# Designed miniproteins, single chains, continued (4), part 94

Each design is a single chain, and the fold is of that chain. pLDDT is the mean over its residues in the fold that is shown.

## One batch from the design tools (miniprotein)

Design m15271
Fold by ESMFold2-Fast:
Structure m15271 (fold): chain A 84 residues (1-84)
Amino acid sequence: AEDLVREAERLEALALDHYAQALRARKEGDLETARRHLEEALEHYRRAAALLDEALSIQPTPELRARLRRVRERIRRIEAELAA
């Protein structure tokens, strides 16, 4: 469980970096670069969610449930941004 959580944390950090890059590109008017970074952030968040879901099946805790819920919310937000 702990190894899965650590890998999920790493993927969440990568996703946050890509999301930050997308926001910066958007401010610069580079919508193509922004979209690419949103797609990369989405991929990393989806992988993180899968690992957190697996960790939750091994060691269910309120903290892991809350973390998975937050990651799923970020996924929904990015999907909405990409659909716009």
Scores: mean pLDDT 88

Design m15272
Fold by ESMFold2-Fast:
Structure m15272 (fold): chain A 84 residues (1-84)
Amino acid sequence: DEEKAIAAFKHLFGADPRDPNEPHVLRAAHYLLTGSTDLPSPPPPETLALARRLIEEGRFGEILEAAIEVEIEEGIRLIEEAVG
């Protein structure tokens, strides 16, 4: 249910997953392409293209899942840095 994915994304990130310039959407797209949580600045053209395609195709569940995975991986990294 893509409407539920949109609502969940808005709740978790305070942002609209239908905006292809939203940082959480761009990080999700970059993660899906590369497996990396580190989004370059400016974003690569292939990352921008995938973000737009995911939105155009209504693949908001995939955007949400990837965005959550990015936050999980970054959270683990921060915990490991904090505890050694």
Scores: mean pLDDT 83

Design m15273
Fold by ESMFold2-Fast:
Structure m15273 (fold): chain A 78 residues (1-78)
Amino acid sequence: EFSELAKKLREKLLKNPDKVTRETIELRIALYEHLVKQEKFPEEVIKLVEEMRKLFESGAPLDELVKKYKELQEVLKK
C-alpha cells in the first residue's frame, strides 16, 4: 500500500535525514511507481521512473541513482 511505503520512507529519513542510501532511493522509486499507477503523469515522468528502476536492478552506483532521481524532481517541478 502507498501509506506503508510512505511510512517506511519517513522512518528511514527520520533516523538519518542527511544520509541517502540505496534503501531510501529504492523506497522513493517504489513510491513513484505506485503514484504513476494511481494518477495521470506526463510520459517523461513515467519513463524516468522506469529508468530508475532499471538502474537500481542493474546494480548501478548510488551516484547514478541520485542523478536520475534529481532529473525526475526537476521534471516534476514543471
Scores: mean pLDDT 72

Design m15274
Fold by ESMFold2-Fast:
Structure m15274 (fold): chain A 58 residues (1-58)
Amino acid sequence: SSSLLRQRLLELEQQRLTDEIIKKIKEQGASKKQREEIGRQMLKQGMSQSHVDRILKV
């Protein structure tokens, strides 16, 4: 039960971080290949695939 609450809080924080990353990607004009590399780094950091998909589809 405690692990579920902690996981939910971490997911909210990761969602916020993902939004900031997406904003910077749009501002800097990153290519699809660069977004894929960022996505790989996020997966390595323990981000969910859904957040990576948001980066790739943005």
Scores: mean pLDDT 78

Design m15275
Fold by ESMFold2-Fast:
Structure m15275 (fold): chain A 96 residues (1-96)
Amino acid sequence: SNEEKAKELAKKGEEAYKEGDYGKAVYYYGLAASLLDPKSIERAEFLANAGKAAYKAGKYDLAVKLLNQAARIARDAGDLDLADKFQKMAEEIKKA
C-alpha cells in the first residue's frame, strides 16, 4: 500500500540522517510525505523530518519552507500543539 511504501521510504530517510547524509534524508522523507494524503498528520511529520534534515544540510530556506508546510498541515488536521511546535522550529531557524 502507499502507507507501507511511505513507512519504508521514511525508514531510509532516518537511516540516511543517522549516517549524516542529510540531503538523502530530505529526499526520502519528501518521497514518503508525497505518498500520503495531503491533510494527514503523518505527512506533516515526514515533512517536518525533511525540514530538520534540510537544516542539518545548511539549507535554511528549505528547512523553514518544509517546517511551515508541516505546521499548516498539522493545523488543518486539528493538531494545534504539533502545528505550534513546527512553526516555532521554523521561526528559530529564520532568526538564526
Scores: mean pLDDT 90

Design m15276
Fold by ESMFold2-Fast:
Structure m15276 (fold): chain A 59 residues (1-59)
Amino acid sequence: SLMSLSREERELLLKVGGYVSKNGGPHNITDELLEEAAKKLGISKKTVEEYYKFLLDSM
């Protein structure tokens, strides 16, 4: 649940969601988009994938 996340985790989740939204939304996710998001946010690609899946499952 989104309500179970820390402030820092929620901020990261929102950053991932914002990046995905700017690049065509959740239905247009590519491996390259995940890699670029990871680079821009300073986190691992795996972490971006996990947060992205969490966003989809929470909608």
Scores: mean pLDDT 69

Design m15277
Fold by ESMFold2-Fast:
Structure m15277 (fold): chain A 88 residues (1-88)
Amino acid sequence: SAMEIEKIKEKFEEYIKELLELIRNGELTREALGELLRKASSEMDEETVDMFQSLLGLAVVGVDRGKSIEEIEEELKKFLEEYVKKLE
């Protein structure tokens, strides 16, 4: 439903903000990633969690490749936009 899609979008936007804060502070550790994934798993279904795990991977690869925080934010937002479009 449209309300379920909106809730998924809202949750992903919250997690993206938290993820970007971890990147800004140099705190994107395996422990922090594991905690975000645990939180997502408690709030979302398995298919949505699999997509969130893909988004986490995109952020990790961006950091490892030395992308700017602005480039990473744009890539994460684009990923969410494309995912939401598929749910519609």
Scores: mean pLDDT 84

Design m15278
Fold by ESMFold2-Fast:
Structure m15278 (fold): chain A 79 residues (1-79)
Amino acid sequence: SKKDAILAGFQQAIAELKALLSQVPDSLKPLIQESIDLLQQTIQQIQTLSEEEAEKLARETLEQVSQKVLEVLQKLEEL
């Protein structure tokens, strides 16, 4: 189902972001942790939503996480 695909993708993203926590400076860890928290919260919410509502929420969450990841990459280049 679309929900199962979103769940699997978000779980993989969380695992990758958790791996990054050990590789980045302490100053950037909050942005990564906020991204993990957003993905985890969205996973919980998606289970109670329709497929259409789940897709919309997943898209909004991915946009927010993408912005935070880009900020981490920009700040890493400044170091």
Scores: mean pLDDT 85

Design m15279
Fold by ESMFold2-Fast:
Structure m15279 (fold): chain A 125 residues (1-125)
Amino acid sequence: SEELKKLQEEAREKLLKILEEVERENPNLTAPFRKLPDVEAMGVPEWLEIVPNPISFEQIKEDIKSGKIKTVEEFLEKVRQMAENVKKLYPKDDPLYKAAEKILEELEKKIEPLLEEEKKKLEEI
């Protein structure tokens, strides 16, 4: 429907803004997550067996722009998966493990009001 399409277009703009805001507010914290890790250059190609579908901020932005991520709920699922992937590769006391948790918390704070707005608008369609 046209209402659903409009809702998805509004979500796309808001989600891209959230990623840009989190990167701007947390430049050092988000730096390791902006691009996919070069596992071969890092000497850890086996990490792809643990995390076969790696996720970065750039990949999420491309998925939003290409329409692979259409809703706030799908976006939340992707950012949660990104954090979970990092937690599988690093021990709990590693700065990158802690950074993943902190980034997810910052993203979820910005996502929660948009998710509630999306749910209310979907009830009107």
Scores: mean pLDDT 83

Design m15280
Fold by ESMFold2-Fast:
Structure m15280 (fold): chain A 81 residues (1-81)
Amino acid sequence: TRKVNAQNALLQGIASHQQLLDEAKQQYQQALEKIKQAEKASAVDPEKSKKEAQELKEKAEQYQRLANLSQASVEVLQDMM
């Protein structure tokens, strides 16, 4: 039971980061769809859609990194048991 609270906190952290990551990925996919539609239609302002997609991609990468670090921390704690 010792370290269970630390593991639970890390698991909750991973779940929270995974949720944020999934949301960022969904927003990124929506931005990509908007870009594709703009390109197909020779639509107005594809550059704005590209910028939004880039910003969402950068946020998704940051959330992915945090989730990976949290996952690695859990594995290290499990190995120490």
Scores: mean pLDDT 67

Design m15281
Fold by ESMFold2-Fast:
Structure m15281 (fold): chain A 93 residues (1-93)
Amino acid sequence: SFSSIPVHLRDLYLDLEVALGIVDLIKAVHQISEQEAISRLDERNRNLALLALAYEKIKKVQGEAAALSFLEQISLLPESQWEPLAEQVLKQY
């Protein structure tokens, strides 16, 4: 839940949640796949959506502590490293 997210990660967490919300809205309105909806976003929001999917995958498979560690990893990286990180996680899980 939002209240379990460390204060210094909350802005990043909200950015991820907003990106997923936009993906879900595009999917619902256009009746298209998640992959197609993500492809319609600008570069930054595409990367945030992929990171959000990676975060949810880690949370489901490894639990909340591992997902929070992933958020901390994202917060320490430049945005140019976001897409490779998200792709690596999504290919693994």
Scores: mean pLDDT 87

Design m15282
Fold by ESMFold2-Fast:
Structure m15282 (fold): chain A 99 residues (1-99)
Amino acid sequence: MLEEIQAKLRELFAKYGIEITDKVVTRLAELLAKHKVTPEQVAHVITPFLEVFKEEKVENAGRYLMEYFELGKDEDVDLSKVSEEILRINAKNFIESYQ
């Protein structure tokens, strides 16, 4: 499961032209698995963040993703059931907090 989530993350980051380190991929996969995200659901959960980060011209998008999910790591949330609209709003609010 973790290896498959890592593969899906690398595929998505490559598609968006984002460079990501092995450390970030490994940790992000662990956080997604904790929030009940399957390999098939990775695109649903992560794509809204990558689209917002691209629009806002965020550098180190993989690092910001990891930090976002680290902040919520103790929350009992099934991220696969969260709508794309809510994920986009959360991504925008998170980035604004760093301005």
Scores: mean pLDDT 79

Design m15283
Fold by ESMFold2-Fast:
Parts: structure tokens; C-alpha cells; sequence
Structure m15283 (fold): chain A 90 residues (1-90)
């Protein structure tokens, strides 16, 4: 599925960016940026729980990815923007 493959590749790039930003926030002791990291991780955990619930209800992996993956990517992009804004404000 080319759409899902593109979203997964995009998510991998976002994961690399989030890791680098989280390390910068820790090194800087930026409490607002660290709070933004925690908020993003909490939101991603809720999306993961929704994916698990869909699988438990009998949805296929492909159906779950189509429903959840675009929202994971959007949440990661929004969260990264918030972390970058907090780091810039320091």
C-alpha cells in the first residue's frame, strides 16, 4: 500500500526529529519543552491504545493503520512544532 508506506516513512523521519529535540530539551533543562515532549508522548499512547482496541475488536492491521496512522503523523507534527516553539522561546 503506497499510501501507508509513505506515512510510515514520514513517521520514521518524525521519530528521528523528536529524538533529537528531546535530547536538546534535556540538555537545555527547558521545562516547557520537556512538558511538550510529555504531552506528545501521552497523546501517542492514547492513539496506540485506540489501535489496540480496534485490533481486539477484529479490525485488520491494514484497517487500523489507515484509521490511526494519519492521526499519529498529525499528532507528531503538531507536538514537534510545540517542542520547537518552547525551545525557541527560551
Amino acid sequence: DPELEELLARLARLEERLTALAERAKAAGNEEALAAVRELLARLAELAAEADALLAAGASVEEVLRRVLPRVVAAAEEGIAAIEAALAAA
Scores: mean pLDDT 86

Design m15284
Fold by ESMFold2-Fast:
Formats: C-alpha cells, sequence, structure tokens
Structure m15284 (fold): chain A 118 residues (1-118)
C-alpha cells in the first residue's frame, strides 16, 4: 500500500494544479501548490514499508508535485516550491534508497509541464 499512498498523492498534486489554474490569482495558486506538496509529503511519510518502497513512492509524488506547480505557474516561485518538496522527500527516502527516484520524478514533472504547454 506504500505505492498506492504515493500514487494518491500524485493524483492530489495534479488536482491542486487544476484548482490553481481555475483560481486565476497568484495567492490562490500558491495555496493550491502548497496543499499538493503537503499531500505528497504525507503520503511519503505514510509509505514506510520495505526498505526500497520509499524510492518508488517518492518518485511518483515528486513528479505530481512538479506537474502541479508547473501547471499553476509561479504564484510564489512555484518551480522552487516543487524543488524544495523533492529535496525534502529525497532526505526522507535517503534511508529507503529513494533519492535517485525522487530526482527522476522531478525531471519527469518538468518535462510533462513543457509538453503540456506545447
Amino acid sequence: SAKEASEEALKEAEKGAKAALEAKTAEDARKAAEEAAYGGNLASLRATGPSSSMGAGAGATAAGMGAAVAKQGDAKGGGEGAALGVLAMAKGAKEGDGSEEASKGAAEGGKKAAKGAE
């Protein structure tokens, strides 16, 4: 269920991005991005299982956070918020061998944002 929790966080991050877009204000967008990041962190903390399970969960959550922030724009430097979230998850997944997956997730999030803007 660790993987399921992280997948749910990814979905919540995407939902936050859509809410930010609909808000159409910097403040509302920033709040939505923060909520998405918070959800991702909770899922990562909850997904404490076999040693390497944190890696897969961290990657999925990081990708979602990246997508959410990118879609929203930069109500408060949204890209920086996503980067900080990935860093926090990388530290948390350090003992679970997930640091590389967190970095990969962040890269995928950025690529999806560029593709979506196309």
Scores: mean pLDDT 47

Design m15285
Fold by ESMFold2-Fast:
Structure m15285 (fold): chain A 82 residues (1-82)
Amino acid sequence: SLDEELDRLIAEADEVTRKKIEEVKQYIDSNPELRKEFEELLEKTKGLPEKQRRAVLRDYIYRVYLKKKSDEETQKRIDKVK
């Protein structure tokens, strides 16, 4: 499952990376489109060698993390103006 895969990546990561993956997991859980994209990526990568599959999944998590940070900066600007 998506949650099991994310939990495994968290368990394999250093403390700093673990926190980033936790943030990405919460962001995906709140965004059905991102959850669907990740589930489709898991299905699409089933036939890949482990090393290549891990690389693709890490790249996706990194892209989602950058989007989350962009959204957080936008929210900070909104909150500051209010």
Scores: mean pLDDT 73

Design m15286
Fold by ESMFold2-Fast:
Structure m15286 (fold): chain A 59 residues (1-59)
Amino acid sequence: HHMDELRRKQRELEERHRRFQAEGEAISLLDTAKAIGEQNPDKREEVLKAAEEARKALL
């Protein structure tokens, strides 16, 4: 059941993200920026800063 539950939660998370566009986007932006920053270590701080500013503007 663990694998099936994981896939189910993933789909529900994606749908929830859609439903809460405004609020969820603010939180997701920060999470997405973190992921991008991990792939681009040199730009991590800049990407995180930009996400924080975007989050503040959205909220």
Scores: mean pLDDT 67

Design m15287
Fold by ESMFold2-Fast:
Structure m15287 (fold): chain A 63 residues (1-63)
Amino acid sequence: KKEELEKLINITLEIAREQIEKLGPDKDFIVLNNEEILKKVSEKTGKKVTIDDIRNAIKELAK
């Protein structure tokens, strides 16, 4: 459902922000590890989340 996809995106963005914060101001966002972000999102949601799930959620929400 669209509402669940919005939740997924929000959780993913929260995890990404935490990773950027952990890296500190001297690090570029380019060093963010997508696999580590997805692992943390999966742990937080209790479900296995893939990059395709995130891409599909963004695509669905853009409609």
Scores: mean pLDDT 69

Design m15288
Fold by ESMFold2-Fast:
Structure m15288 (fold): chain A 64 residues (1-64)
Amino acid sequence: VLTKFHEVGQVLAQKLIDHFGNIEKVLNATFEEITKVDDIDEVTAGKIIQGINHYRETGKSLPD
């Protein structure tokens, strides 16, 4: 559930879950761990971290 990322889409969210095993581990991932995911560069990883931090802080990615 990384719906905050309009640029990264469903495919990248799926790659993160596949790499870490579940959403809980994705939410606890560091920038360095995310950059190790296949086809994720530093720019994309930064956007992912920003969305994860927002999700952790608010408990949700987007308003209904």
Scores: mean pLDDT 67

Design m15289
Fold by ESMFold2-Fast:
Structure m15289 (fold): chain A 80 residues (1-80)
Amino acid sequence: SAAEARLRELAREEARRLGEDVAEAEAQLDRVLAALRAMAEAAGMELAEVIERAAAGEDVPEEHREGAKAGLREFQAQLA
């Protein structure tokens, strides 16, 4: 998605600016994107929409908030 590509680009640019490991920065972003994907699925939203809102500094819409919380809990349960 365009939003995912933008976040990945920003992560690479920030890592380069700080002299950090770009591969590690991308791996960390992949972990964050997996969590956002779980939230999007639970909320009935497209992943791209959740990423766009996060990139813009916006919260998940109130109507999807409960679903987003449930998705995050499900994701955490699968990782535990």
Scores: mean pLDDT 65

Design m15290
Fold by ESMFold2-Fast:
Structure m15290 (fold): chain A 65 residues (1-65)
Amino acid sequence: SAVRELAEREAERVSKLTGAKVTVRFRDGEVIWVLENASDMSLLAAATAGTVFSRETGLKVRLEL
């Protein structure tokens, strides 16, 4: 799925830029980005990327720590 590939690519980008581990899950029509080793910077970067992803795809994005 192009949507899955996009979500995983964006999660990997956030991981590379911030050092947090970001894992993508799909649940009940939502995309969930699970963050491990998250800093304020990684949380902000993930929230920003998630908002962009949500606007581009129409899917609801949730962040979990």
Scores: mean pLDDT 81

Design m15291
Fold by ESMFold2-Fast:
Structure m15291 (fold): chain A 85 residues (1-85)
Amino acid sequence: STMTLLSGVANEFIDRIKKAIDNKDFEEVKKELEKAIEYAKTLDPVDGKSFLGKVFSSAETYIKKVGGELGKKLLDYLDKLKKEY
């Protein structure tokens, strides 16, 4: 189903974001979040919001778990994206 496919794609983005966070690569985290936003724009507005909400929530949870100065910077960036989208 479409919902099963969207969940799978969201998990792929989440896995790439987590890997970038583990590598402490702020620019790669930004790039993967931007790619997720662009993908969400190809969906209808309801599915796009749901998809992006899942990606952002999973990213936020993982960033909070790893913490540190990079974590603070990533949370500030994510808050800006959440206000825009």
Scores: mean pLDDT 85

Design m15292
Fold by ESMFold2-Fast:
Structure m15292 (fold): chain A 101 residues (1-101)
Amino acid sequence: HMKEEALKLLEEIRSDLEKHKDWPREKQIQFLENKLKEAIEKGAPRYVILFLAKLLVDLLEGKITPEEAIKRVDEHIEFVKNSTPEELEERAKKLLEELKK
């Protein structure tokens, strides 16, 4: 059920972002900050929490556009759907390393 709950959260985030493509960067950041907080409070797996954290950092630093952020969520959903628990943990470790710079 962990993976199914993680996918549901990510798909809800994607759906909300796609409905609000007109959001300025600041509004998209606020939304994702709230979703990161919800993910932490619900005990979401590290590959969800660290993905959202990295997405936020890249948006805050101007490394990605709001449209690129939506694409990254789509790519991560596809990765999660097609990955084993071991591959998901390896992704979490890589995301953590990227966040440490």
Scores: mean pLDDT 86

Design m15293
Fold by ESMFold2-Fast:
Structure m15293 (fold): chain A 64 residues (1-64, ends at bonding distance)
Amino acid sequence: GREVAVQMLMRNAGLSRETAEEVVDLVERGASDEEVLAVLLKEGLSRSTALNAVRAARHFLENF
């Protein structure tokens, strides 16, 4: 669920709560992986960390 996704993004990707909630909001509203990746890259994440964060957000929203 939402809170699990937010907590996992904060813990594993080092995102602030505000950025983690923004990423989760984008995923919930049907944003593409490219749109979410663009936000994370603007926040200074490496491409590999950003890609892992996008996958984590989708996984924890859909499965928990």
Scores: mean pLDDT 82

Design m15294
Fold by ESMFold2-Fast:
Structure m15294 (fold): chain A 100 residues (1-100)
Amino acid sequence: SIKEYLKDYVELLKDFAKKLKTAPEDMWPQMVASFIDGLDQLVEKMKEMKVPEKALQRLEKLADRAKGSLEAAVAAKDKDAAVEAVEETIRGLEKIVEEL
């Protein structure tokens, strides 16, 4: 189901956040780029699965905010800001899951 898919995705993102925290300075920007690509793929998957319109709108807004924060963190070379942006995105996804 959609709810189970998103719960599994949240767990994968929690593991990603742990890896990001310990990532070397030369690796974490590429990891952030992969995370942003993953968010785009998640939004497209949710459109294909025909999730409720309100949930899709919340996810799209969450993804847009996450991308902006992450791109700013990479530009500033601030890994701690990138980690916080990922963790805020995870918390936002968990709230969307609870409302499904």
Scores: mean pLDDT 87

Design m15295
Fold by ESMFold2-Fast:
Structure m15295 (fold): chain A 68 residues (1-68)
Amino acid sequence: VSGGMATFYYRLAVGALQAQGLSLDEATARVNELLDTDPDRLAQIISEATGMPLSSAQEIVDRLVSSR
C-alpha cells in the first residue's frame, strides 16, 4: 500500500532539506543517500527544519526506509 502518506513523508523530508538551502534535485539526492547510509541524520534534519520532536522525525524516516 503506497497511499498518499508515504508520498507526504517523502516530500516532507525533501522539503526539510530544501529549507536548509538545498535545491530540489540536491535535496532529493541527499534524502535518498541518507535513507541508505544515515537515517538518524535525516531524522535530525527533519526535526531541526520542521521543529517536530526527534522521535516523530525518526518514525517518519523509519516509515520511508520500510517503504523501499
Scores: mean pLDDT 79

Design m15296
Fold by ESMFold2-Fast:
Structure m15296 (fold): chain A 60 residues (1-60)
Amino acid sequence: GAALGRALSVGDSRVTESMSNAEIAAMLRSRGNTAEQARAAALGLGASPADAEAVARLLE
């Protein structure tokens, strides 16, 4: 419900959601990083292997 949704938006979950895979990919691409570097960086930021691959694909 709406109350539970608001509770989930308050706290550290907002920090994770404010940095979507698309935003991470755009930032890394603007820095001149390759898809391989983006995959490694996403893993370093705590992303799952699946999320890291999604970020890498956004840079291809």
Scores: mean pLDDT 62

Design m15297
Fold by ESMFold2-Fast:
Structure m15297 (fold): chain A 59 residues (1-59)
Amino acid sequence: SSAAEALGRALAAGDLAAASAIVQRATGLSPEQARNAALVARDLGDARAGLELARWMAA
């Protein structure tokens, strides 16, 4: 599945640790940056937007 789909499932499950790990694996961000992007995705209710933010941060 795409990283956005995996992130969406982790967020729906309330599993922030899994969500952060998915972002880190997809983007290579540090654990702190990946967690921040996962929190943004959660707060927006939009896994794709959070992952796009993470990719922008990693660029």
Scores: mean pLDDT 85

Design m15298
Fold by ESMFold2-Fast:
Structure m15298 (fold): chain A 97 residues (1-97)
Amino acid sequence: MKSELIARAVGYELLGEAHLLEGDVEGALRAYKEAALLLAEAGDIEGALRTARRMVEALLAAGRREAALAALDELIEELKDNPELVEALRRLKEEVE
């Protein structure tokens, strides 16, 4: 169960990087969000946070600050049952603002 979620998350992280190489920022955003959600479901809080931070860094490098903030808000809402992850994502959002 958990190892399957982590393997799928790694696949989505690689897809996110591939989309960035193609200049598809929107595809990268979707892929990184899916990876972060899968890692959170697997209980890998550190992995979910690293993936969310990578997503934000990639979006900021592409000049998509508003999209980065919106994506963090979506992750906070989807992960609201995990207070530790929500708090960390809120702190990441403050770093971007």
Scores: mean pLDDT 85

Design m15299
Fold by ESMFold2-Fast:
Structure m15299 (fold): chain A 80 residues (1-80)
Amino acid sequence: MEREELLEGMREIEEARRNGELDPYQEKQAELALRLIELALAGAPREEIERLYKEWAKEYMENSEDESLKKSLESWKKAE
């Protein structure tokens, strides 16, 4: 994963926070996302980052009414 892509992701999250685009729950999840990006930039193993991301994504998808996210979860269940 390119460092520039990670830095851009961080900037997008920070911009959304500045613009008030996040609700209180999304702000909490944004903090976790920023921590995952920081770990990636620090050279943490991808497998550890993926594990933490999957835990976060499950909680996010369970609390989301977004049909696209639910379809993504079904795809993950079908993947090995």
Scores: mean pLDDT 66

Design m15300
Fold by ESMFold2-Fast:
Structure m15300 (fold): chain A 68 residues (1-68)
Amino acid sequence: GLTDDELIEKLVALAQQMIRDQAPVGSLENLKRHLESLKEEAIKQGNEEHAKKLQKTIDSLEEAIASQ
């Protein structure tokens, strides 16, 4: 199966692809909520690197949502 690092890399890539493709706001918001849940879990596990990477991606999604 995917490692947590590989999962986060794939989700970051998915978010970047959705932003490039100008995906509907609802789709971007749905992915953002998913990433926020994963960030909360990373914080609980003490994985600051995962939390930081997820936050950066959340910020990019928020910017894309605001730009549509």
Scores: mean pLDDT 83

Design m15301
Fold by ESMFold2-Fast:
Structure m15301 (fold): chain A 84 residues (1-84)
Amino acid sequence: MTREDIEEAVRELEELYREGRLEIVSAEERRVRTVTSDGVPVEFELLELTLRVTDEEGVSSTRGLAIRDPYARELWRRLLEKLR
């Protein structure tokens, strides 16, 4: 996921929210510790989002997102603050 892809995804969700078609079901920040295939320990922060999106026909679907990139996490955090 590039910076441009992240910004586009955020804009699409803002548009859905303005149309009344987006609900934030949950948003959780997690710290994950794991080991790479080479045996190197790594630690990262993860933002897990569950969103309910309603299409133009009124059909709702649940979407899950797991965001690791620090820039993406900050951008999503700001969006979540705006959509509260």
Scores: mean pLDDT 74

Design m15302
Fold by ESMFold2-Fast:
Structure m15302 (fold): chain A 89 residues (1-89)
Amino acid sequence: SSEELEKMVNHILKKGIEMAEEHGEEEFAKKLQEILKSDLSPEEKAEKTIELVDEWRARADESDLELEIRLGVIEIGLAVLKLALQKES
């Protein structure tokens, strides 16, 4: 159901925020929180989070490989959920 998929998107986004905070990426965590609190649809929240992760990855040097891998898992999860939400529409 779309409600179930929405809960999954919000859960993954919250995990992304926790990971960013654990790794000292406070500005990135704040931007993720802004997406979570926005009035965007779950699909739009997933898309914006993927975009923000891609922007972080493009600007990040090789200094935090653990965060890079963890955010990659978040991005894959959100991409799958975005596809599922598009099929529900």
Scores: mean pLDDT 81

Design m15303
Fold by ESMFold2-Fast:
Structure m15303 (fold): chain A 78 residues (1-78)
Amino acid sequence: SLLDEGKKILEERIKKLEEAIKKAKEAGDEDAVRRLQEELDRIKREVTPVIAATAKRLIDIGDELDRELAERRAKEAA
């Protein structure tokens, strides 16, 4: 589903940020760790609601198309 695809993209981005944080910690770069953690938190806060809203809109569009197809079938059966 489109929601599952959105989740996979989000999980991939989170994983890349977590790997970057790990590398920054190993390098002792405290400023990089702080910035990357802030970006990770921001993505979780801002992106997750946008993906959920987008998924709902796409579902609503699909339902409308299904309704139009059902009405067309009813007209052909008449």
Scores: mean pLDDT 75

Design m15304
Fold by ESMFold2-Fast:
Structure m15304 (fold): chain A 85 residues (1-85)
Amino acid sequence: MEEQARALAGLVTDNPEAQALFAEALLLLAEAGRLAAAGAPEAEVLALARRAAELARRAGELSDSEKGKELAREAEAALAELDRA
């Protein structure tokens, strides 16, 4: 899982710090999905999703690619939606 997350992050940016943050965000999203499938409380799932979105936004800010910057904008939109949930 972690190796796959880092490989996917590498497709988005060549910045090692941004890759690490994207990989962590992907792992947190996977855990949020797992908890949701297991029937965990919505608040716990949303907390992980919010953390993942914050890390993705941070990674996008450090990214040297247009794709990374687009993901940062998407993460900001996701955080706004989570704040309304």
Scores: mean pLDDT 74

Design m15305
Fold by ESMFold2-Fast:
Structure m15305 (fold): chain A 97 residues (1-97)
Amino acid sequence: SKSELIAKAVGYRLLGEAHLLEGDVEGAARAYREAALLAAEAGDRELALEFARRMVEALLAAGRRELAIEVLRELIEALKDDPELVEALRELLEEVE
């Protein structure tokens, strides 16, 4: 159900924040990526983009720009069948490149 996907997505976002507090930047990136994918699967493009932005901001603050670019490119490829979301993610990628 959409509600279950959204709840799971929020759970992964909180897990990403917890990983950042522990200094596990790779764990944070994986958790935020899953959050964005689950939000997209639920059809919530705004939430998916919000989670992608939070991931990028967190990774840039941690000095991990190349990891942020890598994960954004992975999200663009995974979500390529949603042109509206892909365009928004590409705009986000241009802001960090």
Scores: mean pLDDT 88

